# Designs tried in a protein design run: designed miniproteins, single chains, continued (4). Part 43

Each design is a single chain, and the fold is of that chain. pLDDT is the mean over its residues in the fold that is shown.

## One batch from the design tools (miniprotein)

Design m13572
Fold by ESMFold2-Fast:
Structure m13572 (fold): chain A 94 residues (1-94)
Amino acid sequence: DMKKKLEEQQKKVKELLEEQMKELEEALKDPNLSPEMKRLLEDVKKILEAMLKGEEEMKKVAEELAAQTPDPALAEGLLKVAETIIKALSNISP
């Protein structure tokens, strides 16, 4: 049953996203993080939180965070992270 297989894949993806969220929370506890790196990790965390709510919400959050980021390289990084996650999910749930 394709529906059951898709539901199982969606659960697996959600578990992986939650695991990545925990890794980001641990990284954010590092006192040696630069302010720029801390902001980038916090922005990535917001993107992952939005991804758990849906792809449209994640894209919107990524674009808003990129627009607020004065460093073009960091803004580009945020958008590429969002794009990579979308592509990964698309490959799992066509």
Scores: mean pLDDT 66

Design m13574
Fold by ESMFold2-Fast:
Structure m13574 (fold): chain A 67 residues (1-67)
Amino acid sequence: MSMAEIARLLAEKAVELRKKYGEKASEITRAVAKAVQQAYAENPDITMDQIRELIKEVTEKKIKELE
C-alpha cells in the first residue's frame, strides 16, 4: 500500500461527504483524515479494506456528534 492510494481514497470520500452533508463535511473529513493518518502511522501494513472500515466508523461517529 502507498500513501498515494490512501490520499486518493480520502479525496474521493471528501467529495462524497460534501455532496451528502454539505457544511458539516469539512469537520467529518478532518476527523477521518486524522484517524486514517494515525492508523497508518501505527500500522504501515494496514489494508485498504481496514482503512475503508475506519473511514465508515469515524464518519458515523462524527455525524452522531454533529446531529
Scores: mean pLDDT 77

Design m13576
Fold by ESMFold2-Fast:
Order: structure tokens, then C-alpha cells, then sequence
Structure m13576 (fold): chain A 68 residues (1-68)
């Protein structure tokens, strides 16, 4: 599905962004972070929760958005 492909591409671009960030290549780190964020828009709520820094907080936000 499109969401599954987006999830795979999100993880790849997130990893590339982190690699460039660790190397001090901030321009490329920002580029790959932006690419990852584009794919995140096509992902499911469950996939977003799995990759979140605070999955519990994101889950609450998604539930509130669903009610609004």
C-alpha cells in the first residue's frame, strides 16, 4: 500500500538525516529530514506512533484530532 511504502521511505530518509547530522553536514541532514516529513504525511496513525519520540502524547493528539 502507499502507507507501507511511505513508512519504508520515512525510515530510510530519517536514517540518512541522522547520519548526515552526526557527520556535521547540516544542509543534507535538513534535506533528508524534510523528505522524511513528506512521507510521514502518507503514513498511518499507528506507523506515526511507532516512530514518535513520545508515542503516548502523539496518540492523545491524534485521538483529539479525530474528535474535532
Amino acid sequence: SEAEKAYEEYLKNREKALEYFKQGDWDKAIEYRKKANEYAKKMTDEQLIKVAKNPELLKEWLERKKRG
Scores: mean pLDDT 78

Design m13577
Fold by ESMFold2-Fast:
Order: C-alpha cells, then structure tokens, then sequence
Structure m13577 (fold): chain A 130 residues (1-130)
C-alpha cells in the first residue's frame, strides 16, 4: 500500500540519519582530541563542523517532509522527534564552528556537539527499530 511504502521510506531515512549521526559524533570526538593535541588543526575542524551541519540540515528537512506526508500520527511524531534532535545538534555544531574560528573553548564546544549527536543517534535508532 502507499502507507507501507511511506513507512519503508521513513525507516530507510531514519536508518541513514542514525548512521550519519554516529559518524558525526565519532568525528567530532576525534576533532576535539586533535584540536587539544594540535591547535593548528582548528581551521580544518571548523570546516568539518560546517560540513556536518549542512548534511544534518538536509536530513532534518527530509524527515520533516516525510512527517508532513504521513497520515499516521505515531510515525509523524517519531519523525518530528528525530528532526527536533537534529535541530538541537545543529545549534551546537554552529556554536562549535564559532568556537573553532575564535580559538576559544573549542574542545568543550566539540564535546557538547558530539554528545548531542550521540543522543540524537539514539533517538533515530529507537524510531528506526519501532
């Protein structure tokens, strides 16, 4: 049915979002370590934070569009919860990029963004597995 096709597409996008968030969380933790060990890596870490924000922003838009197409209130709520977690992660990635450009509190900002990405990954995983 059309509802089954939409649910399958939503599950695929939730899985892709989960995998992307796990990748980003790991990358941000690695960037925090590199910046702490070698401050010359600050510009490269800033560029990566901006790239992660762009990719997550695209996923948030896709999940919101799928939520609007869904007549199932439970699926719609799950997709919106994941999109909300992405919005919070995007805010912290923006703060991390600013901290990296300023060269102040960059490691803490990266760690906060990584923790948010990990938490968002768990939200996406639970939505995918339901």
Amino acid sequence: SMADSLREEAKRKLYETYKLLEEIARALKDDARRVQEDPSTLPEAAARAEEYAHRLGEQATLLSELAKKSDDPNLRQQLMDVAGSLSRTLLLLSEAAAALQAGTDAVSALDRAADAARDAAEVARRAYES
Scores: mean pLDDT 90

Design m13578
Fold by ESMFold2-Fast:
Structure m13578 (fold): chain A 60 residues (1-60)
Amino acid sequence: MTVLTLTFESEEEAKELARILKELDPSLQVKVEGNTVTITSELSIEKLIGLVLRAIGDLL
């Protein structure tokens, strides 16, 4: 089990990232609390980071 926590400057950025991550992999358990996103997955940390980087790229 892998848990990754990301903190953003705004709640809107956190919600948008969570939405994109869910579209990329619906199996991800994504929790948004204010400007913080907590991702829980059975994926390796390497694979999870890859998905996060892809989602961030989609925001730009």
Scores: mean pLDDT 81

Design m13579
Fold by ESMFold2-Fast:
Structure m13579 (fold): chain A 64 residues (1-64)
Amino acid sequence: SEELEKVVKELLETGAQTTLLLIQRWIAEKLGDPRAKELAEKAEELRKKEEELEKKKQELLAKL
């Protein structure tokens, strides 16, 4: 269904963004960059978004 495809696409995009932010945070921590905290907070926000999208995906799959 189009709804399932949209949710899966958003999950993939959000997952990629989370991974990139975690890598950036790791680099920032190793370099002593004070922005590491902001990057960690953004990664946490994206993690919560991934959880909500995963729940929606599971609900849509249960209707198939």
Scores: mean pLDDT 82

Design m13580
Fold by ESMFold2-Fast:
Structure m13580 (fold): chain A 63 residues (1-63)
Amino acid sequence: SLAEDLKLLADAGATVEELLAYIRVHYYGKSYEEVAKALGISVGTVKRHVERAERLLEQARAA
């Protein structure tokens, strides 16, 4: 669930910006460009945030 993913990410040390990027892409179906505009960051930064969040979730679920 969204709430469980957010808890796992926060417990794993994800930043607020990484959490916002992840939920907007995966739960709200936003493009990287839309998220970049909304957060005032580059598309490359959004991609890095999403990739890090995905890695943190994979590690947390495998523990």
Scores: mean pLDDT 83

Design m13581
Fold by ESMFold2-Fast:
Structure m13581 (fold): chain A 73 residues (1-73)
Amino acid sequence: SLEEKIKELKEKIEKLEKEIEELEKELKELEATVSTAEEAARYVGLKIRIIGDEEEIELLKKEIEKLEKELKK
């Protein structure tokens, strides 16, 4: 059902938000200690993943809005 689909998308957003929180903690730890090219590459990789997760959350939010409008019609 559309209601179950909306619930699944909301649960996916929650998981992505938790992942971003964990990745941000890892970024802060790396930012304090980064001194090698390998660590710098990992720092950039974490930033890219956070941006990707944030973009996915925005897309999921738009899909939820679209499905909620269909439920109200």
Scores: mean pLDDT 84

Design m13582
Fold by ESMFold2-Fast:
Structure m13582 (fold): chain A 74 residues (1-74)
Amino acid sequence: GAADAAEGDKLFKQGKYEEANDYYLRSLMFDPRSARTYANLGKSYKELGKDETAKHWIDLALEIDPNNKLAKEL
C-alpha cells in the first residue's frame, strides 16, 4: 500500500535501489493503478543501469497517467 511506496522512496534516497524496487512492487500489488509508483520503479531501474526494464515501467506509468511529471522526465 501507500506505506510500502513511502518505504521504497526512503530506500531510493539512501541509494538502496534493489530494496526500493521490492517495496515499489509490493505497493503495486495493493494499488496496481499507481502511475507514481510505476514512475518511481522506472527511475530506480534506470539508476541500476537496467534501461530496458526502466522503460517498461515508465511506459506503464504513462499509460495510467500521460501527464505524470516524473515519467515524462525519464
Scores: mean pLDDT 82

Design m13583
Fold by ESMFold2-Fast:
Structure m13583 (fold): chain A 67 residues (1-67)
Amino acid sequence: EKLSEEELEKEVKYSLYLMKYSIAVRAGDLEEAKEILEEAIKEFEDYPEFVKEFQEKLKEVEEKLKK
């Protein structure tokens, strides 16, 4: 399978957003984690597979914030 230059760039950004999210969650900063996920959803709006994963994580964070 071939990855285009744009696909490689998006894959790198996806990994960076996941890393930032993981750091925020580990630090207990759920508000920061929520903001990171909202930014990621906007950045990847044209990539539904990534959007779904970020939306799932956003639901988990929002549930914890309401608790």
Scores: mean pLDDT 78

Design m13584
Fold by ESMFold2-Fast:
Structure m13584 (fold): chain A 65 residues (1-65)
Amino acid sequence: SEEELRERALELAVKRAEALARERFPDADSIEAERVDDETVKVKAVVNGKVYELTFKIAELLEGL
């Protein structure tokens, strides 16, 4: 149960990072969020053929957006 709650929290962090990137780049052709390690989510946004990389801390994603 505790392990299951932790995994769901990590999935939520990835979804929150993706949502933040979508708010920042509303005209993005694609946005892809991926958990890189236990502390970090990276997001790639493609806007008008340019690639932007954003880095988010999982702790910040779970405490506030």
Scores: mean pLDDT 80

Design m13585
Fold by ESMFold2-Fast:
Structure m13585 (fold): chain A 63 residues (1-63)
Amino acid sequence: EELRKKGLELMDKAEEAVRAGDLETARQYLEQAEKYFAPLGREGALLSVAGRLRVIGVEIERQ
């Protein structure tokens, strides 16, 4: 029931972590958001999470 709200809160926290330059924390929040969206069948949200994880992975590799 609260899964969508929790997923969105985690995505917001991931955005804040990206702005702070904490890419590892942002990645962890996005991985948690994916777990909340998966049971809801929210393919659009899952694709958004996957895209952000890919970008963060590239940025971490650059460091």
Scores: mean pLDDT 73

Design m13586
Fold by ESMFold2-Fast:
Structure m13586 (fold): chain A 84 residues (1-84)
Amino acid sequence: SLEERIKEATARGLEVAREYVEVLPTLSKEEQEKLLKKLQEISELAERIGDAIRAGNYEEAEKLLKELEEKIEELKKEIEEAKK
């Protein structure tokens, strides 16, 4: 269901945010800014999903949720690469 996917994406997003904070002291200023911008994009996308649901646009909400899920996984990969 859409609700279950939102809950799963939220849990994954919180995990990624925690991992970002844990690696923050080891990152260059440029890497910090790059990853922060991606976290901001995820936040903006979550806001757009909420707006779509409020408007009853479930097709748009599902499309945006897929994009959110993809961006969370991309950011997780970039944080893992930054640890190496």
Scores: mean pLDDT 85

Design m13587
Fold by ESMFold2-Fast:
Structure m13587 (fold): chain A 57 residues (1-57)
Amino acid sequence: SSEIDELIEEVSRRLRVPLTSEEVEEARKLLEQYKDKSREERLEIAEKHVRELRERG
């Protein structure tokens, strides 16, 4: 969706690097899962998850 695509782009912008295909897919799932939370909470959840993915390799 247009909204989810915009949120993924914002996560990438905040992390200062483009997301990989795997990171995009994982972030998309979390953003959809937490649809009832605020925009900022959803972005914080997605950012944290992407950072954890990067830490794992």
Scores: mean pLDDT 81

Design m13588
Fold by ESMFold2-Fast:
Structure m13588 (fold): chain A 86 residues (1-86)
Amino acid sequence: SLTELLRKAMKEAGVSEEEIEEMVRLYDEANRLLSEGTPEAIRRALELYKQLARRLDELGVVSPEVARQLTAQALIAVGKLIELER
């Protein structure tokens, strides 16, 4: 799962367990909002995915697999939003 990959990548980068659990909670909240499927919730999910990506970069977490899967989730969110607004 992406959650397991995210935890692994952050542990390998030396991120604290407290910060790891905060980042995982951020990811879970983004996924919950994406699942709600309203335009407002999807826009909020996109903001959280962007925040997660920025924080991972700031922490020095380099994982092509995590980056690819976060990009895939963001693309799914964009696709849902386009469908709802058209």
Scores: mean pLDDT 84

Design m13589
Fold by ESMFold2-Fast:
Structure m13589 (fold): chain A 71 residues (1-71)
Amino acid sequence: SPEAQQQAAEGVRAWRAGDYRSAGDHFIRAGEIYEEEGQLEVASSLYRKAAIAYKRAGDPEKAEEALKKAE
């Protein structure tokens, strides 16, 4: 999906800028789109990336929510 690819790219851009909260949000959105498309392995990988981003942002609650989505 072009939308999912764009969200993942925006997540990487936010991560490089040090905006880990925004990176996590973009990775979650990309993961949700891939999950809706049945691409469960790609979605799980994006949810794990979101969890790492949220941990770096100092948001352990959102990190736990992202890990739950990965399973």
Scores: mean pLDDT 89

Design m13590
Fold by ESMFold2-Fast:
Structure m13590 (fold): chain A 72 residues (1-72)
Amino acid sequence: MKELEELKKEAVELAKKAAEALLAGKFEEAEELNEKALEKLKELKEIDEEKAKEALKEMLEALRPYAEKLEA
């Protein structure tokens, strides 16, 4: 279980860093960070789909403020 919690935390943090990089105009770095976040989410989904859903939901909630800035 601890490994699943760490994987979830890593996915969320990578997604937040990707969003920050995107907002800063660092598109290549944002793409790499987003790819790593999705890879962590995929690993989590293969082991525990419910934890993967929680991670995805937390990622989307964490990205909400950045999405609003990008829309403007």
Scores: mean pLDDT 77

Design m13591
Fold by ESMFold2-Fast:
Structure m13591 (fold): chain A 62 residues (1-62)
Amino acid sequence: SLEEAKERIEKLAPEVAKQVAEASGAKSAKVTVEELSKTKLKVTIEAGDFKQETVIDTSAYP
């Protein structure tokens, strides 16, 4: 479900943030998850001066 997917992403967010920071050469990174609809999440990744927003359709994720 969307709620379970969001919880799993939020649980992994600190590790993902660390990995993105290391990959981008930034000192820190932040991953934020927002609900857009019943099946869509917006994930915002911020690493230093870099900001990327991605929409994930959870209905396509088995």
Scores: mean pLDDT 75

Design m13592
Fold by ESMFold2-Fast:
Structure m13592 (fold): chain A 61 residues (1-61)
Amino acid sequence: SEQEAKEKLRQYLREVAGLDEEEAEGVIKALEEKGFSLEQVYNDLKNGKMTVEQLVELARE
């Protein structure tokens, strides 16, 4: 579900990517506002199809 993906993505950004809580929440909120699927984003990160740097750029746009 999107809610489960949101929690997993938040944990990944904090624990693996080294972002703080405010940074991770900002990225997630920006992705949601832009209409991206958090489930798809998380799967792409997990499978190495997207880097953290690409994700941050996608959120910033």
Scores: mean pLDDT 80

Design m13593
Fold by ESMFold2-Fast:
Structure m13593 (fold): chain A 71 residues (1-71)
Amino acid sequence: SMADKEKAEELLEEVERLGTRLAILGRLEDAQRVGKMAQEAKRLLEEGKYKEAVELAEKALRFAREVLSTV
């Protein structure tokens, strides 16, 4: 749905912000993993797979937040 598309785009903005923060903190491997997940979620958006894009973006966001909680 278009609502899922908008949600995925909003989640991806937050994922990219947290990925940048992980890189600044020297967590380069974790930042690369977050970046790869974000890129795959963007591909799902381009393919019209909005619900799958939301689910992957939420997974990336959860991972990034979990890593940040350990630093």
Scores: mean pLDDT 88

Design m13594
Fold by ESMFold2-Fast:
Structure m13594 (fold): chain A 67 residues (1-67)
Amino acid sequence: EEVELQQKAIEKLEEGKRAFENGDYETAKKLFEEAVQLAEQAGMRTLANEAKSFLDEAKKKIEEKKK
């Protein structure tokens, strides 16, 4: 189960990065939120921190679009 959580966390982070790169910040935000939850549950502190950083960037991009 831990190994499955680790694999899912990595997959969600990679999917989120691709969505972010394509300018799909709403999808990226959701994927990064999932990556944070999975990484924290799996005890992957470094991955969780990376996902949180990308999540914050996605949120900033979404807020920029509200103007």
Scores: mean pLDDT 82

Design m13595
Fold by ESMFold2-Fast:
Structure m13595 (fold): chain A 118 residues (1-118)
Amino acid sequence: AGAPLFPAPEEQPGFRRIHLGTLEVGEEKTFTLKNTSDKPVQVVVAARADGPATLSVEVYVNGKLVAKKENVRVAAGETRPLLDEPVTVNPGDTITVKVKVLSGDAPVEVYVYITELS
């Protein structure tokens, strides 16, 4: 298991934004995050680029595929959610996000937005 990547709840508000990384055109990256809080969280995976881009995304929870979307189009200067719905991650579970840039004219920035559930 990797180190916890979620901010400590006592130091952060219940909403968090994490920059996962930058992908070049044609690049694929895999990101793994663990929910170290005592509460379920909702995770939104989003991408932003300075030029138009087309991406694919796969999301796994504890190694099982829970969401996949291919040929997601991101407009220049837009921050776009890559999936139609947030992914719920229970306490102690790991989320793995695999993103590939299929085409584009600029590097793509990948983010997750994390919201703690009551």
Scores: mean pLDDT 82

Design m13596
Fold by ESMFold2-Fast:
Structure m13596 (fold): chain A 69 residues (1-69)
Amino acid sequence: MKELPDRVLRALELLARGASEQEILSLGFTPADIPFLRALRDGQVTSAEQVAALPASPRLKAEALAVFA
């Protein structure tokens, strides 16, 4: 399986420990990326179609597509 970039993995770890949205944003994510990162954490994003359907920054979508496409 292709691995998610370190930036995304750190965000998922922060979300798993209950970190604030401000901590996630400090990693270079937008507010629109936070629901997408939560969906990734919860295993709700498992396909390229789900990546396309959810709102996120172009960079985060490209990073997720590299894993699920």
Scores: mean pLDDT 78

Design m13597
Fold by ESMFold2-Fast:
Structure m13597 (fold): chain A 81 residues (1-81)
Amino acid sequence: DELAEEIYNKFKEFKKNKATQEDLFNYLKSLGLSYEPGKESGQIIIYKGDKSTGEVLISKLIEGSDEELYELAKKLAEMLK
């Protein structure tokens, strides 16, 4: 999936460059995704219409493993279809 690869590469770029949460949130908005704070500090819920990631740790988006980032990128790509 081309979109999943693009999102994954952007997340790896954020991790490499130690991007801020604001950079991440601006990227999600640029994709047409919405987000809201999760129940715990450092958690976020990413959604589009009735589709949602559920709660995700922001630290995992910036510092997660390559496998974790790719699985999230695939889920976000599916939400954007």
Scores: mean pLDDT 79

Design m13598
Fold by ESMFold2-Fast:
Structure m13598 (fold): chain A 80 residues (1-80)
Amino acid sequence: MKEKGEELYKKGQEYFEQGNYRLAAEYYIEAGKYFLESGDIENARKAYRQGIFAGYLAGTPMEELLEWAKPIMEIVTEKF
């Protein structure tokens, strides 16, 4: 009923607020993927951005995080 992306984004936000950046990144990236599949580019962009930031704080290599954001990164850059 509710979009899966919304549920995953909320879980990511909860983990981020708790300082569990690794888990926050995983949930945010999954949320972004679901939003992108549903055509919700705005929420996908937001979720991927938060996922990259959380992953960076968790010590995840930026190169790995950027690979996941590539589809959204181009859209965000062109829209701004």
Scores: mean pLDDT 74

Design m13599
Fold by ESMFold2-Fast:
Structure m13599 (fold): chain A 82 residues (1-82)
Amino acid sequence: PVPATPEERERVLQEADELDKKLREIASKLPDTPENAVRFVASQLLIVAAKEAAWLGDLETARESLEIVREDIKKFEEEAKK
């Protein structure tokens, strides 16, 4: 695979930071249950993994991890509307 350019890596890292901020914001809108806590921790670990992959030049893995986080956030937002 072709190594990531610094600019491509920077964009992925910025996206990860934006998703982390959004995840923290949505966490305040959901019930404080053990089940929700586990789900938030799992999503946060995916963000950490994505940043690590991006730093190592594996943008494919980083983008895949961030896509899972985006789907998780969408599900949390739907639950918050209930």
Scores: mean pLDDT 81

Design m13600
Fold by ESMFold2-Fast:
Structure m13600 (fold): chain A 56 residues (1-56)
Amino acid sequence: GRKAVARLDYVATTPEELSFRAGDVLEILGEPDEERLLARLDGRTGYVPRLLVEVV
């Protein structure tokens, strides 16, 4: 699947978001809007801010 790498640490501010650390590799599951990706990290699924990750 498509992947993204976290650019910096992030703490989720809503239950629908994922927390992550810089360098974490996220699996992209979808693109619901222009600001967010739907991603999976370590078996957890949630939204991540697009600006904080680099799609590879």
Scores: mean pLDDT 84

Design m13601
Fold by ESMFold2-Fast:
Structure m13601 (fold): chain A 92 residues (1-92)
Amino acid sequence: MEDEELRRELEEIAERLRKLGFSPKQAYAIAATALTLRLVGDALDEVIKELKDQKNLTIEEFSEKAKPKFDEANQRARRVIELAEELYKREE
């Protein structure tokens, strides 16, 4: 499941941050932010790849193509935050 991959990445980033002296709560907050930004960036890259051959693309057409990709990225970002909270609570 995608959750297992996100959980693993959150744990890896948080572990590195804890070794630098951040608290578990701070480490997971930073990890969640970093993953969220990457997911949004990946969504933008996919939209650009799909539209690379569209020479006369309007803002409206771009928005219609971008919306489902950004909606999916936002859903994944929300899940990243939920997983970070679960992992932080598990470590106590």
Scores: mean pLDDT 79

Design m13602
Fold by ESMFold2-Fast:
Structure m13602 (fold): chain A 68 residues (1-68)
Amino acid sequence: MEERKKKIYELAKTIMEELQRLDEEGASDEEKARLIGRYLRTPEGREAYSIAITAKRKGKSPEEILKE
C-alpha cells in the first residue's frame, strides 16, 4: 500500500476519534470547527476528513471506505 494512502487512513481515524471525544466532552461547535479547519489546511487532511465523514454517515470504518 502506498505511503499516501496509509497517511490518509491514519488521519481519518484520528479525525473521527477527536470529533467523537469533543462530542463526549460537550465541546462547542466552534471548537469542532477549529479542529476540522486545522486538518483542512493540507490535501491529505481534506481527503482524510472526507473519508471520516463518509464512514460516520454510513456507519462504517475508514478501513471499509478505503477497501476499494
Scores: mean pLDDT 75

Design m13603
Fold by ESMFold2-Fast:
Structure m13603 (fold): chain A 90 residues (1-90)
Amino acid sequence: SQELADEIAEKLKAAGLKEGDKVGYYAGTGDLSRAVKDGIEKAGLIPVPFHTPEELIEAAKRGEVKGITGQPGILEQVREKAPHVKVIPM
C-alpha cells in the first residue's frame, strides 16, 4: 500500500534518522515487506533487508544499521538483545 509506505516514511523521519542512514528490516515475500522497503526509501534512508530475525539482531548488535523497523515481535527481540539500537515500530 502506498499509504502504508508514506506512514512508515513519516515515522522514520520523526525518529530522527538522517538522509543516507541505514535501516534494517525483516524481508519477507509479502506486500508488507515491500511497503516497508518503499517507506524507508521515501524517507531518504537506505533499506537493508534481512531474511532471518537472527541476522537482523546480529546486524543491530554490531551497529551495522542506525535503526530497525518491522513487526512488534521481531522488534521486541532486537530491544532485548541490542538495546542501544533505535527501534521504530510500524
Scores: mean pLDDT 77

Design m13604
Fold by ESMFold2-Fast:
Structure m13604 (fold): chain A 56 residues (1-56)
Amino acid sequence: MMDLKQAGEELIEILSGDEEVKRKYEEEFEEALKKGTASQVLAKAMEDVMKITSER
């Protein structure tokens, strides 16, 4: 995806079964977006999503 903000928001929505987890991901992604490390955070979140969905 070329839009890192959109991709991050989509991943947060997928992970958002728990409000505390969703808020934590939102805060970390916003901070990383400001620092320019959003791509690294996005890659980690993608791995976490794939792990969770494969275990369901």
Scores: mean pLDDT 67

Design m13605
Fold by ESMFold2-Fast:
Structure m13605 (fold): chain A 82 residues (1-82)
Amino acid sequence: SMVDKILEFVSKVKNPTIYIPGDKIGQEIKDKVSSKFPNAKVVLFGTGADDVLKALEEVKKDPKNTLLVTNSVHERRVERYL
């Protein structure tokens, strides 16, 4: 699942940062990640197009230690920009 991919990334990176849409599911993922991995920084971003672009810019600054979670019509995607 997408949650399993996020948890696997967080377990393998020393100081991971994860950008997640700030909806109900995003909050649930943040709570789960933060409870299991206190070293992980989880950032909830707004659902507007400008908020997504800002999150993408932050991910591109540190792509080895950062994940972006995006919403799609059919699924959420976990993206790395290496």
Scores: mean pLDDT 75

Design m13606
Fold by ESMFold2-Fast:
Structure m13606 (fold): chain A 78 residues (1-78)
Amino acid sequence: AKEEAEKLIEEGEEAYKKGDLETAAKKYREAFELAKDSDPELAIKALANLAKVYKDMGDEKAAEEAKRQVLELLSKLA
């Protein structure tokens, strides 16, 4: 699970570097789903990267929602 989520984040980062925002978003969503209940740090990393991708795509509402979820997860770690 952890190794799979880390690989998906890596694949998302490579897609983002190539300007493939749609693939980057897909990989980060998959990473978040794998990490959300087991690895809060990876879940936050995936979701923060997803928020950045949504903003770059012009999807302000999706970016705002992802940022809200990042803050919610961070509050659980404090």
Scores: mean pLDDT 83

Design m13607
Fold by ESMFold2-Fast:
Structure m13607 (fold): chain A 88 residues (1-88)
Amino acid sequence: MTEANELTARGAEALAAGRYEEAARLFEEALALDPDNAFAQLFLGRALAELGRLEEAAEYYRRAAKLAAEQGLDDLAAEAEANLARVA
């Protein structure tokens, strides 16, 4: 896997375990390596929403929806839009 994909996978594990601050950090590191990673944008939004940082979560959901649509990831784009609607 690429370093960005490895960080995204580790972030997802932290998110599932309720370690939201660690998850956010890992997704931010993944995005530093691959800013166009729509999955990392979506997962960072989820971690931020769990931390109560809803305005930041909304921003990352918007970015994830746009990037996913541009990349033809229709299911991911729909999921990002649904998550945005819950926090915006």
Scores: mean pLDDT 86

Design m13608
Fold by ESMFold2-Fast:
Structure m13608 (fold): chain A 93 residues (1-93)
Amino acid sequence: REEEFRELLEEAIEHLKEAKKAAEEGDIEKAIEHLEEAIEVLSRAAEADPSAEPRLTMLRMQLTLAIKLLEKGDIEGALELVDSAIERLEEML
């Protein structure tokens, strides 16, 4: 249970790092794909540890906002949200 939760958080962090790199390279479609994959992984992490659900729900909402900012061309705003999400997930490890 604890091992599965940790592995899912590490997987989400890797997707967020890939999303950040794609956005910095101007590949917005790839960045959005990685953010969507991170959101799905965080949903599974909440199933593995229900006590984390409130924090993971907030992070999923934050990443959904990052996707909307990328769609609007606010790459800098989206990257700030992604960086914040990475930091918060690393604190949970």
Scores: mean pLDDT 86

